# Designs tried in a protein design run: designed miniproteins, single chains, continued (2). Part 7

Each design is a single chain, and the fold is of that chain. pLDDT is the mean over its residues in the fold that is shown.

## One batch from the design tools (miniprotein)

Design m4213
Fold by ESMFold2-Fast:
Parts: structure tokens; sequence; C-alpha cells
Structure m4213 (fold): chain A 92 residues (1-92)
């Protein structure tokens, strides 16, 4: 699929989920990283550049793994959903 409007909608949803993950995170380093990541996803929604989306997909996947390993299950679930949305945007 090559619909940029769909990709933007998916990225805006992903950014909101990452922002919610930041709010739920008990680790201040993870929280700071997720706040920056949400802002970067929101900026990427303006251009829908495949290279930027690929880098962001990796960033969300890494954040998910760190949250999961730290036992922050609520944050990890939100990041898993955000990762899936960024991957879907890459396919749009």
Amino acid sequence: MTDPERARELLERAAELVRQAAEKSKNPDIKAYLEKLADEIRRAAETVDPLDLSVLAIGVAVAYQVAKNSGDEETAKLLEEARDLVVEALRA
C-alpha cells in the first residue's frame, strides 16, 4: 500500500502510544527516551520518509525490549502496539 495519509494516521497513533508509555514508565531514563521518540515519530509523520520510519521502528523495538526486561509490562505493551503501527506505516 502506498497511501501517505494512512501512514500519517498510523504514525500519529504510534506517537500517542509512545507518549502514554513514557507517562507510565517508572524509569526516568526510559521516560526521557520515549518522550524524544514520540516527538521524532510525530515529525516523521509530516514526511513519511521510509529511512526515518525504519530508524524509528528500530528505536521503538529497542525501547520495547528494555521495558520488557525491566519488568515494566504496561509500558512494554504500549510500545509493542506502537512498534506494530510504525511497521504498518512502512508498508503503506
Scores: mean pLDDT 82

Design m4214
Fold by ESMFold2-Fast:
Structure m4214 (fold): chain A 62 residues (1-62)
Amino acid sequence: SAEEERRRKQIRLITLLANAGVLSEERAEELIARIEGGERYSQAELAAELGVPVSAVSAFLA
């Protein structure tokens, strides 16, 4: 589904940011666990959690 695809893209973005050192591994694991547990983030909410501009999230999820 589109929703499942969106979740996978969000998890992939979080993993990439952790690998790039933008986000701690511990913080990435917390966010991934919340998303896998059914918590839903808009692009703006996810951007706020990651500490990045919403435009960066939108570009990745395009």
Scores: mean pLDDT 83

Design m4215
Fold by ESMFold2-Fast:
Structure m4215 (fold): chain A 65 residues (1-65)
Amino acid sequence: MEELEAALQLLVGVMKALGDELEIELEGDRLVVKTKNASPENREEALKIVNSIAKEAGLGPAVLV
């Protein structure tokens, strides 16, 4: 599970550097992605990346709120 935390922290850091805030929470067996200022394209890209991470970790599909 260290790989999951590291990957999520990297994604949050990259998005912060681009001026978009991401909050990612583990709720049960899925990741919940919350965005503050992300464009639709950035939200879709973040969801794809989080879904790839979730799949590697054996979690269910991520959801965007």
Scores: mean pLDDT 72

Design m4216
Fold by ESMFold2-Fast:
Structure m4216 (fold): chain A 71 residues (1-71)
Amino acid sequence: GPATILRNALHDLGPLLPPEARALLEEALRAAQSGDVATALRLMEEAIGLVTDPEVRAALESALAAVRQEA
């Protein structure tokens, strides 16, 4: 589900993220856990906008697509 995708993304990518992007993904995980997938998707898009590393950005875009597919 969306919460599992976000938890995995935070585990794998968290140390590579700017602090502001990490905070947005942690908020997105909380939204997904409460069933608010629309808020989770918005926060993921904001987090992606803060990431300049192309590999990390691609991984987050993949996670975003997976959340959209399960929504």
Scores: mean pLDDT 88

Design m4217
Fold by ESMFold2-Fast:
Structure m4217 (fold): chain A 90 residues (1-90)
Amino acid sequence: DNVEKALKKLDELEKRLEEVTEEFLKKIEDEEEKKEIENLAELIKKRIEEEKEYFKKNPKTKEKEMQLRVEQLESLINMYESIANLILKK
């Protein structure tokens, strides 16, 4: 129930990360900057997988804690998008 909802939200965030990363890699011309974006995306993807494992191992996690953990990852993806946009503007 609550864990299933959290896992679905994390799957959505992982898909968003992949789609945003693909879009940015098509627009970035510098190979070194592309590698930095790829590395950052992999670190965030690992964090998403760690939270999925946490929820699977802790199915009694309170709804508010699940919401906060998901929101932290969403904030991380928002920061990632901001960094990539700064690279594109220079």
Scores: mean pLDDT 83

Design m4218
Fold by ESMFold2-Fast:
Structure m4218 (fold): chain A 60 residues (1-60)
Amino acid sequence: SMAAAEAIARASGASPEVARRAAELIDQGRGHGAGAELVTRGGASAEKAARAVREGIRAL
């Protein structure tokens, strides 16, 4: 959802495009994939990525 993507972007500092991709992966039950996307393409640390995934799940 858009709310999940916005929560992820805010928590991770990732671009809107990367945050939307991570939100889609969470919707598919692929939380590990979302975390990896935020680290590799979003430039987030592993800790920041994990927090952002949690915030995205909360916003669903």
Scores: mean pLDDT 82

Design m4219
Fold by ESMFold2-Fast:
Structure m4219 (fold): chain A 71 residues (1-71)
Amino acid sequence: SLEQQYQEYLEQAQQNQQDLQRVQDEYNRLSPEQRKEGEETYQQQIDLGQKQYQENKEKAEQLKKELEEKE
């Protein structure tokens, strides 16, 4: 159902946000030297996570509109 698909994408978007926060928190716990060494990897992880979050969020918003139109 559209409701189930909406919930799945919403849950995926929420998971992506949690994963992004975890990556940010772990990076911030590193020493300044370790952060410089891991900067490229960190940026790649953030970029990927933000892209995944945005895609899942947009899909959830699209499905929500479809559900509202059906009501």
Scores: mean pLDDT 84

Design m4220
Fold by ESMFold2-Fast:
Structure m4220 (fold): chain A 72 residues (1-72)
Amino acid sequence: KEELEYLEERNERAMALVEEAAKHLKSKELVNEVVAAAQKAMGEAFEKGIEEADRALEEVERKVAEAIKREE
């Protein structure tokens, strides 16, 4: 109930970050890498619970920043 809402909010934010990154990234490989990393991190958070949700979102933010930096 409350835990599921928290996880869903973090997942929504993570997916929004991935979608914004995809608009800026020119490489399909980097887009696929970011999507895969986000799905893995959020999937683990859903299995382990809310304590992992913020950490998973931070990991997605980090992967997005790394992908954008790699296109410099």
Scores: mean pLDDT 77

Design m4221
Fold by ESMFold2-Fast:
Structure m4221 (fold): chain A 79 residues (1-79)
Amino acid sequence: AIELIREAAKLAPTDPEKAEELLLKAGELVKKASEEEQLKAQLEAAEASKALAEKSDHPDAAEAVAAATAQIEALKKQL
């Protein structure tokens, strides 16, 4: 799961559609993972989502970046 999230983050600047597909696949795998692995996957997913939002032309991109940053901080405190 984490490997797919990292690959998505790497692809976000060049292929955001494929990056999103990989994040969706990672989400399915996270549902079957242990609690610690789920937290790590959520952290990396939040980081990948932030990277996607930073490259997005969407009007809500700034809000998405702020939300992802807050989630990353919360998850890091829990790990």
Scores: mean pLDDT 75

Design m4222
Fold by ESMFold2-Fast:
Parts: structure tokens; C-alpha cells; sequence
Structure m4222 (fold): chain A 80 residues (1-80)
């Protein structure tokens, strides 16, 4: 379905962004990490607007997981 394809696209954005952030967690500033996260979130929100309400709820769970993972990366970056 269209919703299933959009959800997979959101998952790819999350996975790629987290991989980039983890690869650069010791070299990027907090501002650079936040900028990358905000760019990814803008892309996700654009895709979200094209989805059914049911699929939007599933995507919102992915957004919360994404935020939690980014906060963990930011914390580890500050401690390194």
C-alpha cells in the first residue's frame, strides 16, 4: 500500500540519519547533530502529511524512537 511504502521510507530516513550521527558522534558539534536531526524530521513530517491517520500513528511512534536515539547519541557525544 501507499502507507506501507511511506512507512518504509520513514524507517530508511531514521536508519540512515542514526547511522550518520553515530559515525560522527565524536567529531560533530551538538548544533551539527541537531541540524541533521531537524533536517530528517522535516522530511519525515512531509511524508507523514501524505499518510492515513492509522499510518500517521505508527509513524509517530517511529518519531519518538528516533528522538530517544538522537538524545542518547547527544549524551554519549558530550561524555566522550
Amino acid sequence: SKDEKLLKEIEKIVEQTLADLRANQNTWSEDEILAKYNEAMAQIDKLLSEMSKEAQRKATVLKFRFLAEVEDIRLRSRLA
Scores: mean pLDDT 86

Design m4223
Fold by ESMFold2-Fast:
Structure m4223 (fold): chain A 90 residues (1-90)
Amino acid sequence: MAQLAAQIAEEARPRILAAMQENGVPYHGGLVDDLVTLAVGIALGEDPDVLAQMEQGVRSRLLSLGATPEQADAVIARVRAIGRELGRKL
């Protein structure tokens, strides 16, 4: 279990960094960690209510760091896609 989560996180991180860059969101280490955690949760089939709370937290953080609502929603959509794709490979 722990090794699988770590592997998913390692595969997700560069893809999340690319998604942030493509959507004009500046680098912030804590935000990257939050986005990676969301992707891992989605890939491992975490409880939908937990995922919804994680997504709200990430969205609030993106906005507080100066992202527009459109940029925040685009990054979250890409992270959801990354998580689903990595989950299908399990």
Scores: mean pLDDT 84

Design m4224
Fold by ESMFold2-Fast:
Structure m4224 (fold): chain A 66 residues (1-66)
Amino acid sequence: AQKNRDARLKASEVLKKYREEGKRTNYYRYMAKGYEEAGKLDPLRRSLYRRMAEGYRRGYEEEKAE
């Protein structure tokens, strides 16, 4: 659907912006936030996006511990 494509495009734009502004360690945190924002744009897949965000949060914690 057109709305779904628009939501994905905006989510990708947000993620790209966070990548450009963040350092490597912060990249995982920004990716997690981006997926949370994507869930707001596409509520039908919010649970999927939330699990994606959780994965990136775990990656951030591992990078911090290392």
Scores: mean pLDDT 67

Design m4225
Fold by ESMFold2-Fast:
Structure m4225 (fold): chain A 95 residues (1-95)
Amino acid sequence: SEAAEEAERLRALEEAARRWLEERGLPLTPENLALVTELLAQAMGVLVTEEGVEDFDEALRLAVERVEETARKALELARKAKDEERAAALERLLA
């Protein structure tokens, strides 16, 4: 089932987000978990569609390495959009 495959991939992203936060000593709040999961999904999108990384596990590994870079880009966009709440969350993540 495509839906089951998508659910399994989402669980892998959420688990990677949890590990990334734990390794940095950052709080495992629902907000932080959702934010890092979103950043991983954004990095995965670029890796798969723009850089041609076909293997899910390889793309996820590379996405984890790019979380800070992806967060900095997201912060620039949030500041430009005057999304103060999102900008503050990203600033706390990067502090």
Scores: mean pLDDT 87

Design m4226
Fold by ESMFold2-Fast:
Structure m4226 (fold): chain A 86 residues (1-86)
Amino acid sequence: SEAARKAELLAKAREALAEEEAALAALKAANPDADPALLALVEEALRRLRAGVEAAGKAATAAEFEAGLRAALGAVLEALKAALAA
C-alpha cells in the first residue's frame, strides 16, 4: 500500500539522518582541529533536514513525502549557500 511505502521511506530517511549525525559526532571526536564554524553549519543543516523529514512524514502519500523531502533538501542547500556567501 502507499501508506506502507511512505512509512518505509520515512523510516529509511530517519535511519540515514541518524547515521549522518553519528558520523558527524565521530568526525568531531577524531578531528579536534576541525573548523568549528564549518561543523556548526553542518549541524544546522542536519537539524533543518530532520525537521523537513518529520514535516514531510505528515504527507498522505509517498509521492507527497518525496516532494516534501526534495523541497526540504533544496531549502537546506539554499540556506548553506547563503551562509557560505555571508
Scores: mean pLDDT 80

Design m4227
Fold by ESMFold2-Fast:
Formats: C-alpha cells, structure tokens, sequence
Structure m4227 (fold): chain A 74 residues (1-74)
C-alpha cells in the first residue's frame, strides 16, 4: 500500500498516469502493476480507471478472459 505521502487522489492519479504511459510504451506488465497499485489506493473513481486500464493491458497481452473479468468489474 502507498503511505500517506501524497493526498490520496494525487497518488492514485500519478499511478493511473504511469499505467497509461506504460500502455502507450507497450509495456503491459508494468501497466498492470501501476493500475493495480492505483486500485489498491481505494479511491472509487481511480479504482474504476485502474480496472479499465488492467482490462486494456490484458487485452493487449492476449489474455482476453482476464481482460473481460476486469471490464465487468469496472
């Protein structure tokens, strides 16, 4: 979990931005890691974005079943 070094929303936004950056770079493994970390922060808006980004990353990796599970939760 992320220590309270940043306001909760700012920390989650940074992690979402990092996940999006890794998707653009085609580094889907790191995209999943950062999206999961943003989900773990517990902000409902960022949790939804994290689930969507994990779904996109798994689709790009060819793991369609896992991608569909995350999309259903978003």
Amino acid sequence: EIPSVLPKGLGAKFLIASARFYIKKQDYENAVIYAQMSYDVGDPSMQKQGLMLMSIAYQKMGDYDIANEYLKKA
Scores: mean pLDDT 77

Design m4228
Fold by ESMFold2-Fast:
Structure m4228 (fold): chain A 88 residues (1-88)
Amino acid sequence: MTLQELLDKMLEVVKNAKVVPMSKAEKIQAQMNMGSLELALSTLVLYKQEPSEKLAQELIEAARETARASEEMREELISFLEYLKKKA
C-alpha cells in the first residue's frame, strides 16, 4: 500500500465512522491513539516510507476507533489526514 492509498483509505474510514458513547477511560485511550497516529503518520510522510501491510492495517483501525470517540476528534483527524495528503 502506498502512502497516498493509506491516507485515502483512512479518510474513507474516518468519514464513515459513527460516534459512539464512551467511558472516561475510553476517551483517554482515544486521545492517546490520536497522538500516536499523528506521530506515526507524520514520520511515514516525512521520510516517504511505505508502511508494512500489518502497520497499515493497525493505522486504519486506530483511525476508525479514534474517529468514533467524538465528532470533534473525527473532524480533527480528517483535517490532519487532508493536510498529510498534500505532503505525500
Scores: mean pLDDT 83

Design m4229
Fold by ESMFold2-Fast:
Structure m4229 (fold): chain A 83 residues (1-83)
Amino acid sequence: GQALIDELEKELKEADELLKQKKYEEALELALEVARKRGFELLETYLRGLKIKYENGENLTPEQKEEVAKGVAAQKELQKLLE
C-alpha cells in the first residue's frame, strides 16, 4: 500500500513545483493523473473538463488557472487526511 502513497506524494510535489513556475497545463495533466489514481472521481471529472478545453485550443482563463491550483491543493489536503 505504501508504494502507491509514495508515488502519489512525488506526483503532488511535481504538480506544486509546476504551479510555482506557472506551468498550469503541465500541473493540470499531473493533477488529473493523481486524481485518477486516488479515485477522486468528481475532482478528476472537473480537471478533465479543464484539460479538454485546453486541448481544443481554448486558453485557460485566470479563473480556470486558479481552479487548477485549488484542485492540486485539495488533493494534497485529502492526501494528508488519508495518512
Scores: mean pLDDT 70

Design m4230
Fold by ESMFold2-Fast:
Structure m4230 (fold): chain A 64 residues (1-64)
Amino acid sequence: GPRTLKLSEAIEAFRTATSGRLSDEQIREALIAAGVARADLKDPEALVPPEVLGRAYEILKRLR
């Protein structure tokens, strides 16, 4: 099942899931749209809960 990830783990997981086709900036903007505070995006150890990860992934799927 889905689990809480560190921000660095979440970005790497989404980079892998999108086969590197989306930029890190697009991934970060999807995380912001999903509810991650912009200030938290500067902390690679910030925790991202599975519901936020799910919302971010739905946003990224619409971008390809």
Scores: mean pLDDT 81

Design m4231
Fold by ESMFold2-Fast:
Formats: C-alpha cells, sequence, structure tokens
Structure m4231 (fold): chain A 69 residues (1-69)
C-alpha cells in the first residue's frame, strides 16, 4: 500500500494524543503496566509503518515517553 502522508498539524495531534495516553497511564498506577505496554507497542507499530520525517518525530516522542514511564 502507498505510504500515508501526514501534515505537520496531524503529527502534532498524534504527539498530543500519545502524551495524553502516557499521562493517563501515570495517573492510574493500578493499570500502569498494561496501559504503558499498550501505548509503547502502538507507537512502535505506527513508526514501523512510516519511512519519512514523521517516523523520526514519532521516534523522538517515543523515547521521551519511555523516559517518563
Amino acid sequence: PPPHVFTDEEVDRLIDEFDEQADYALANPETFEEDSARLLHTMELLIASLDDEVAERLRRKLDEIRQRL
């Protein structure tokens, strides 16, 4: 399938959503391990489907979230 082209605005929205999911995981320690694992797995799959600057921006955000978790 052809690669999906993200706009800068769409990438910013994705990053914001991932930050919100990380914040949710941190706010709910009883489900933290499951929520964090799900988030990290979802981000890895998305990054693996992209071969451009968007993948680089998402990878940088994934590293930030890993540091926070």
Scores: mean pLDDT 77

Design m4232
Fold by ESMFold2-Fast:
Structure m4232 (fold): chain A 87 residues (1-87)
Amino acid sequence: SEIRRLLTEPWLLIIDGVLSALSHLPADEKAAFRARLTAIIDAEAQRQIAALVEKYGPERVRQLDEELRRSDPSTADAILLRELLEV
C-alpha cells in the first residue's frame, strides 16, 4: 500500500525539519523524540488505513492512493499530514 509508505516516510522528513529548527534541544533528546514518534506513526498508519477501508471501502481508498501517486512526494506527505490531523 502506497498510503502506508507515505504515512511513514514523509513524517521523518517533516520531523527532521522541525527538529533542525529547535537549536536549543540536545541531540540525544531529538533522537529520542524522533524514535518515539516513528513508532507511534507506524501504529497509527496501520489503524488509519484500516479505518479508511472500513469507512470508504477499498475502491475509494485505492482512488486516494492513486491521487497521492500523481502528487510530488513532498506534496503527498503534506496531504497525508493534513488528513491525519483532521481525522
Scores: mean pLDDT 72

Design m4233
Fold by ESMFold2-Fast:
Parts: structure tokens; C-alpha cells; sequence
Structure m4233 (fold): chain A 79 residues (1-79)
């Protein structure tokens, strides 16, 4: 349902915020969060407007998560 999809997006956003907090919320870390959240919001909008399927939405969200987590890991290693 749309409610379940919105809840999933909020849970992913919360995960990004928690990772950012662990990394000290630097401007570099905040940029990763902002870019990832913007992409999630765009995907949610496309899903709500019927432009993409639930499966396509799920696949794209997983891609956004993988890209953001990879960027967090690179920032962590650079410390």
C-alpha cells in the first residue's frame, strides 16, 4: 500500500540520519543524506503518481541505499 511505501521511505531516512550522527554530521556527511533523501522523495512521488511500479520503486530504493551506504563507508575510511 501507499502507506507501507511511505513508512519504508521514512525508515530508510531514519537509518541515514543515524549513520550520519555516528559519522559526526559533518558537511560532507550531510551532503550524502540530503542527496539520498532527495532521491527517495523523487522516487516516492513517481510511485504515488503511478509512473513506476512497486517493484521498480523497491529496486531503486535499494540502489539509493547501496550508494549512500558506500559513500558513508568511504567517509569513515578517510578518517
Amino acid sequence: SLEDVRKAVEEVKEMFREEAEKLGNTPEVQKVVEEAEKRLEELLKKYEEGEISEQEFSDQVKKVMAEAMGRFERIRRAR
Scores: mean pLDDT 85

Design m4234
Fold by ESMFold2-Fast:
Order: structure tokens, then sequence, then C-alpha cells
Structure m4234 (fold): chain A 86 residues (1-86)
């Protein structure tokens, strides 16, 4: 689904293993959309960034914001747990 694809992209951005262009190639989407998603994940997004992501995935702006918040919270908790476990 579009929501699941957006979740996977956010997870890859948060993992920090690949460049924006590599993530764009992996998921077959424009780098501009990856950049907009990264801005949202980093809390530096504009309304235009959210609109671009929403239109591309066929989601509402609220759905995009909700997914970003959910995945960022879940991944943030995992990263803290991994950093504490030696």
Amino acid sequence: SAKEKLRKIIEEILAGKYSQSEIAKKFGIPQSIISAIKNAVEGKHTDEDIDLVAEFFGLSKEEVKEIVLEVTTEEGIKLIEEAVNK
C-alpha cells in the first residue's frame, strides 16, 4: 500500500545508511519526494513538502503527518534502545 511504502522510506531515511539519491533509486521515486520526506522527518518541512508527499502517495496531509510521527517515534525508541545496549 502507499502508506506501507511511505513507512519503509521513512525507516530507510532514519537508518542513515544510504544517500537521498540511493533511496530514490531503491524505491523508484523522484529524489525531490525523498527530500520532502526527509524534511518532514527532521521537523524542517514546509507546507509544500507535505503537499508534495501527500499528492505523490495519494494520501491526505494529515495521513502523511501521522505516518511520519508514528515511524519517527517507533524508530527513535529503537535507536535509543540499541545505543544503550552494549
Scores: mean pLDDT 78

Design m4235
Fold by ESMFold2-Fast:
Structure m4235 (fold): chain A 85 residues (1-85)
Amino acid sequence: MEEARRKAREKIEQGLELIKKKEYVEAVEKFAEALELAHEIGDKELILEAETNIGVLYIVQAVEPSEELEEALRRYEELVRRLRA
């Protein structure tokens, strides 16, 4: 599972770069993909890291609301419910 772990870390890094570019929807998508991989391999550190970074995007949404970001965060919430089921 080294390959999946590496891909999850890469997606977290991509999401952080997207935040710097203010591409918040794409950042949510990258963190969601990292979260899926982290759950598949049972990596609690990567799960926490991905969820923490999504938390930053909820703060962005609260300060600078956008319909596109709201939709992306709603899709993330649906994913989290599925992963915990």
Scores: mean pLDDT 85

Design m4236
Fold by ESMFold2-Fast:
Structure m4236 (fold): chain A 101 residues (1-101)
Amino acid sequence: MEKGLRLLQEGQRLFAQGRYDEAIDLYDESIREFERAAEEDPSLTLLAQHNIYRAKYNRGRALIQQGRYDEAYQIYQGLLRQNPNNQDIQTNLQQAQQQLS
């Protein structure tokens, strides 16, 4: 859990610096660490799922900043299926879709 949170925070720092490819790599690593933490300790499953959701959300934002709208669309569509009433996800999904048109 701690390693995943550290990687997520470092990814957010790189995102703030405009280093989107490196931020995406760290978000992907954080997701793997959260998945591993849940496998090693099933009591962490809900916490890991919340952190994976956050990492995927931030990954999608980085993809939008890079103009990778197809990849961002797929991520936000998946997140919206998990939380259909999340307005922020809906807004980001619409933004990605508009750029594809």
Scores: mean pLDDT 83

Design m4237
Fold by ESMFold2-Fast:
Structure m4237 (fold): chain A 99 residues (1-99)
Amino acid sequence: AKEAEEAAKKALEAGKEAKKTGTPEAAQKAAKAALEAAKAAVKSANKKGAPYAAAAGMSGAGAQFSADLAVKTNSKKFAQDAALSAEAAGYAAKLAAEA
């Protein structure tokens, strides 16, 4: 397995777990995994995968923003928003790696 594909898989799994639990702690883990997947996608993206790597970066940033709000407000809704953004980042990173 390629490093970028593994990072994408971890982001998807962390996002799925954060969605189940709705905790700020799980949201922070998902956001970190999403940002690592985005970094790996950007590093390894060919010309065809570059738009997907950019999408992964944007979704990863959104996941971190929502996770920070979840921690500050102790909000299950923001934790779930972070989880959804992390899954989106993981999926985009996977598409970048497969391109």
Scores: mean pLDDT 83

Design m4238
Fold by ESMFold2-Fast:
Structure m4238 (fold): chain A 63 residues (1-63)
Amino acid sequence: DALADEVYDALVAGEETVPFGVRTSDVARALLSMLGIDVTGLSDEEIRARAAALPREQIRAAL
């Protein structure tokens, strides 16, 4: 829960990295891919925006 909350907060705030030093766009891309969302052709900003639009509960389920 704490990790998922930190990731979600970083995505919503538009942070470049999450607190544990991984790029926010890399976490967002992995998260969307795990949820079966097509990320082909999306920019890092679009990837982050898509992930930030997910319900917090869905992010917790993926992490």
Scores: mean pLDDT 71

Design m4239
Fold by ESMFold2-Fast:
Structure m4239 (fold): chain A 90 residues (1-90)
Amino acid sequence: SMKAQIQKDIALLKQDIAYLKEQLANFKTNAQSPMDLTKFQMLIMAALTTAYLARDRARRLGDSASAAEVDALIDELKDIQAQSQSIIAQ
């Protein structure tokens, strides 16, 4: 069902965000290759795409609670993206 898909997407996004935060912390303490940083940026963009689709589905269902939860996850992904861009600029 569409409700089950939204809950699955939220769970996967939360897991992806935890992984990205761990990788971001590692990038702050260790020098990384430009290729590894580029791959990390691509993973963030993929997660954002999934998040926007999940938000759209939640909104279409009138599931305001799930939509708000996904909005918070999008904000976290955008923060991770901004921090990673600042590392690449160094």
Scores: mean pLDDT 85

Design m4240
Fold by ESMFold2-Fast:
Structure m4240 (fold): chain A 61 residues (1-61)
Amino acid sequence: MEREEQLREVERASEAVRANPSDKEVLERATTVIMRKGLPLAVDAAIERNKELEELKKLLE
């Protein structure tokens, strides 16, 4: 699946929680989406960014 589609799902889940913060069902579903799809994406993004910085440092020495 495309990262962009997963990111949009996480955004929609966050928006749903902000619209209905006291709805337990909305919060539970949103938490599941964010944890399953958002957390791995954030970790992958951090790894990619660190690799880019290391490559830049090697070029500049």
Scores: mean pLDDT 73

Design m4241
Fold by ESMFold2-Fast:
Structure m4241 (fold): chain A 82 residues (1-82)
Amino acid sequence: SDLVGYQQKLAELEAAYAAGLEVVRTGSREEAEAVIEQLEKKGQELIDLGKRLRIGELIDLGKRYLQAARDLRAELEALEAA
């Protein structure tokens, strides 16, 4: 079902966020910026696709990717301030 597919995509987002958080905490600033940019790009692509196809779940998923990118940037800034 579409719902099952959406839950699988949420799990993919959670895994991507966890991997991104590890890069932010252990990698270089350049690697952290790259992972944040990848999540921002994927989020925007999903929002644009969801608007074009009128699929609300894709828009919501894209917004969650953008939030994950914001959360990773906040972590990066907090680590740089320490």
Scores: mean pLDDT 86

Design m4242
Fold by ESMFold2-Fast:
Structure m4242 (fold): chain A 56 residues (1-56)
Amino acid sequence: TRIQAQISGTQSSIDGLDAIIADLQAQGAPQAVIDNVQNNRDILRQQRDRLEAQAA
């Protein structure tokens, strides 16, 4: 369904942000920068959870 495609797309975006967070941590980036990316990831996780609830 269309909603399953949206869930998959959102998960791909979350996976991408997780990779960016790992890279930033490996580079010793400032915590404020890491926190900003983590906040964006958490927003996408909330969106995915809402989509999954709608799909149920």
Scores: mean pLDDT 86

Design m4243
Fold by ESMFold2-Fast:
Structure m4243 (fold): chain A 81 residues (1-81)
Amino acid sequence: AMEEALRRTEEALSGLEPEHAEAAAAFVRAVAAGNFEEAKRLLIEYARKTLSEEEVAEVEAKVDEIIERTKALLEKIAEEL
């Protein structure tokens, strides 16, 4: 179920630019694996590379919520598959 949800999510992400698709896929895989420390690290590193310092601080403040939302979305997709 979770592996199928990952596959569907990766297919949806394949419509993004390759660099963005790879970064998003790595983040989603880390969340699905329960590796939340890795997911947090990947999200913050990507934000620091692409966003302003103020926007990075906002991402850091919301990172746990983003991870929880991503986990809930993956679980919902897995239930619907």
Scores: mean pLDDT 73

Design m4244
Fold by ESMFold2-Fast:
Structure m4244 (fold): chain A 68 residues (1-68)
Amino acid sequence: MEETLKNIELTLKDWGIPEEKAREVAEKIVELAKQARGATPDELGQAYVPIVKLVNEAIKEYEEEKKK
């Protein structure tokens, strides 16, 4: 889990998201993944969509914040 959090954070930083924002987004992704832990493949598939959407929204919000 900790290693997964760090890898997600590093990926987001590599995409140009600042460390503070990358950490917040990574923590939200890990929390959603923890809730899906032990779920069936179907349930995991349903949880995947919110995770992808959360990442995309965070990137979009960061781009909009650069304008402010």
Scores: mean pLDDT 64

Design m4245
Fold by ESMFold2-Fast:
Parts: structure tokens; C-alpha cells; sequence
Structure m4245 (fold): chain A 81 residues (1-81)
């Protein structure tokens, strides 16, 4: 099951903002907590779709802060599922 287009757009905008250095450490942490909280309420299929999407995006990021954020988020989402 693919991740819904609205969620893909939201995540792409979030990742672009982090890659551009537009987010503080507090904003990045808040985004991680929000995404983990939301995903914990989703079906296992939707959680798997989110993880797969984030893994694909992780391969394309160049900013170490964005990479660390995605690595941490993926690890927490794997722990929730």
C-alpha cells in the first residue's frame, strides 16, 4: 500500500526545510515526536508504507542533520510496529 499523496507532500516539504537548514533542533524533535505519535495510530500496512517511504528519502538526503533525523525516526517507527 503506497503512502497517501498528502502525507508524501508533507514529508517532502519537511525534509526540504531540514535540508535547507530552516528548522531548529527543537522543531526537528517536535516533528519526530508528532510523526511517531501519528504513525502509532495507523494500521501496520500504513506504518510499513511510511517506513519504506522514509528509507527511500534517506538515500537522497545530503545534510547530516536530515540524515540523523530520518535514521532516528525510522528506528522509532520500527519499534512501534
Amino acid sequence: VPLPAGWQAFLDDLIAAMEAGKMSDEEIEAAREFLVSMASQWSPEMQAALIAYLEGRRARVTNPRTAAFLDALIAELRAVR
Scores: mean pLDDT 82

Design m4246
Fold by ESMFold2-Fast:
Structure m4246 (fold): chain A 94 residues (1-94)
Amino acid sequence: MSLEDLILRGYLEVMDAAENGSLEEARAVARRFLAELAEAVRKTMDEDTVAQVEALIAETEARLAAARTGAEFREVVVDFLGRFGAVLREHEAR
């Protein structure tokens, strides 16, 4: 699976769980998605990019754990993807 396919699939699964499932289900789906992203980045990116992504994932996991509603959860996921995309653009510019 390409990184783009992984991001799109994971985003759709997490958003569906956050909107139509329980908050517990959304956290489980998001945790799996973030773990898959971390693995993909470790296999394909340089050490500095991996470190930035792992730090961002750790911060995002803490924010998702603190989310009290599906709306707050979705906002955290959207913010993560924006910041993750910025890290990838910086990597591509090298």
Scores: mean pLDDT 83

Design m4247
Fold by ESMFold2-Fast:
Structure m4247 (fold): chain A 86 residues (1-86)
Amino acid sequence: SKEKKTEELIKKVAEILKKAGAPQEVIDEIEESIKAAAEAAAQGDVASAVGHVLRAVGLLLDLLFAGVISEEQAQEISKLILEAMK
């Protein structure tokens, strides 16, 4: 199911972030943003979907520039976010 696919992708993102030592509050915000983006995409609400993706990307960039995650981790998470939108 699409819901199960989204849950599995979000779980993978959360595991990468937890292993990297990201704060749980930030992980929760990224998970909620990905979920909201996938839900908006499923409804055909492109504007809302893009907004939620940009929110998640902004949080990832904050973690990357703070040195919490690597460029490789940021790339992997970005791929998972895009996969959740399909």
Scores: mean pLDDT 86

Design m4248
Fold by ESMFold2-Fast:
Structure m4248 (fold): chain A 95 residues (1-95)
Amino acid sequence: SMFEQLKEFYKRVLPPEEAELVVTYLDNLQKSIDYHVKNKNVGGLVQIRGLFRRFMDGVIEYLRSQGKDKEADELRELGEKVIEEIEKKLKEVQK
């Protein structure tokens, strides 16, 4: 899945302790998305999308500060695909 690809990216790019925290965050994010989809909570999905974008931007800035521009670009691509999946679920809930 898109989330599994993103988790594998973080395990490769971040130190083990930081990667574990981010993987836990992504697991909780996926559960929150599923919860809001089940409950048809449009506002909750919009909030999650915004928080995810902000988190992704912060990690991208960190990677660039470490000279990891290739990894920053890869994260942007993977993160936008996750956002597209959230947007698909948002459109389904709005029907």
Scores: mean pLDDT 87

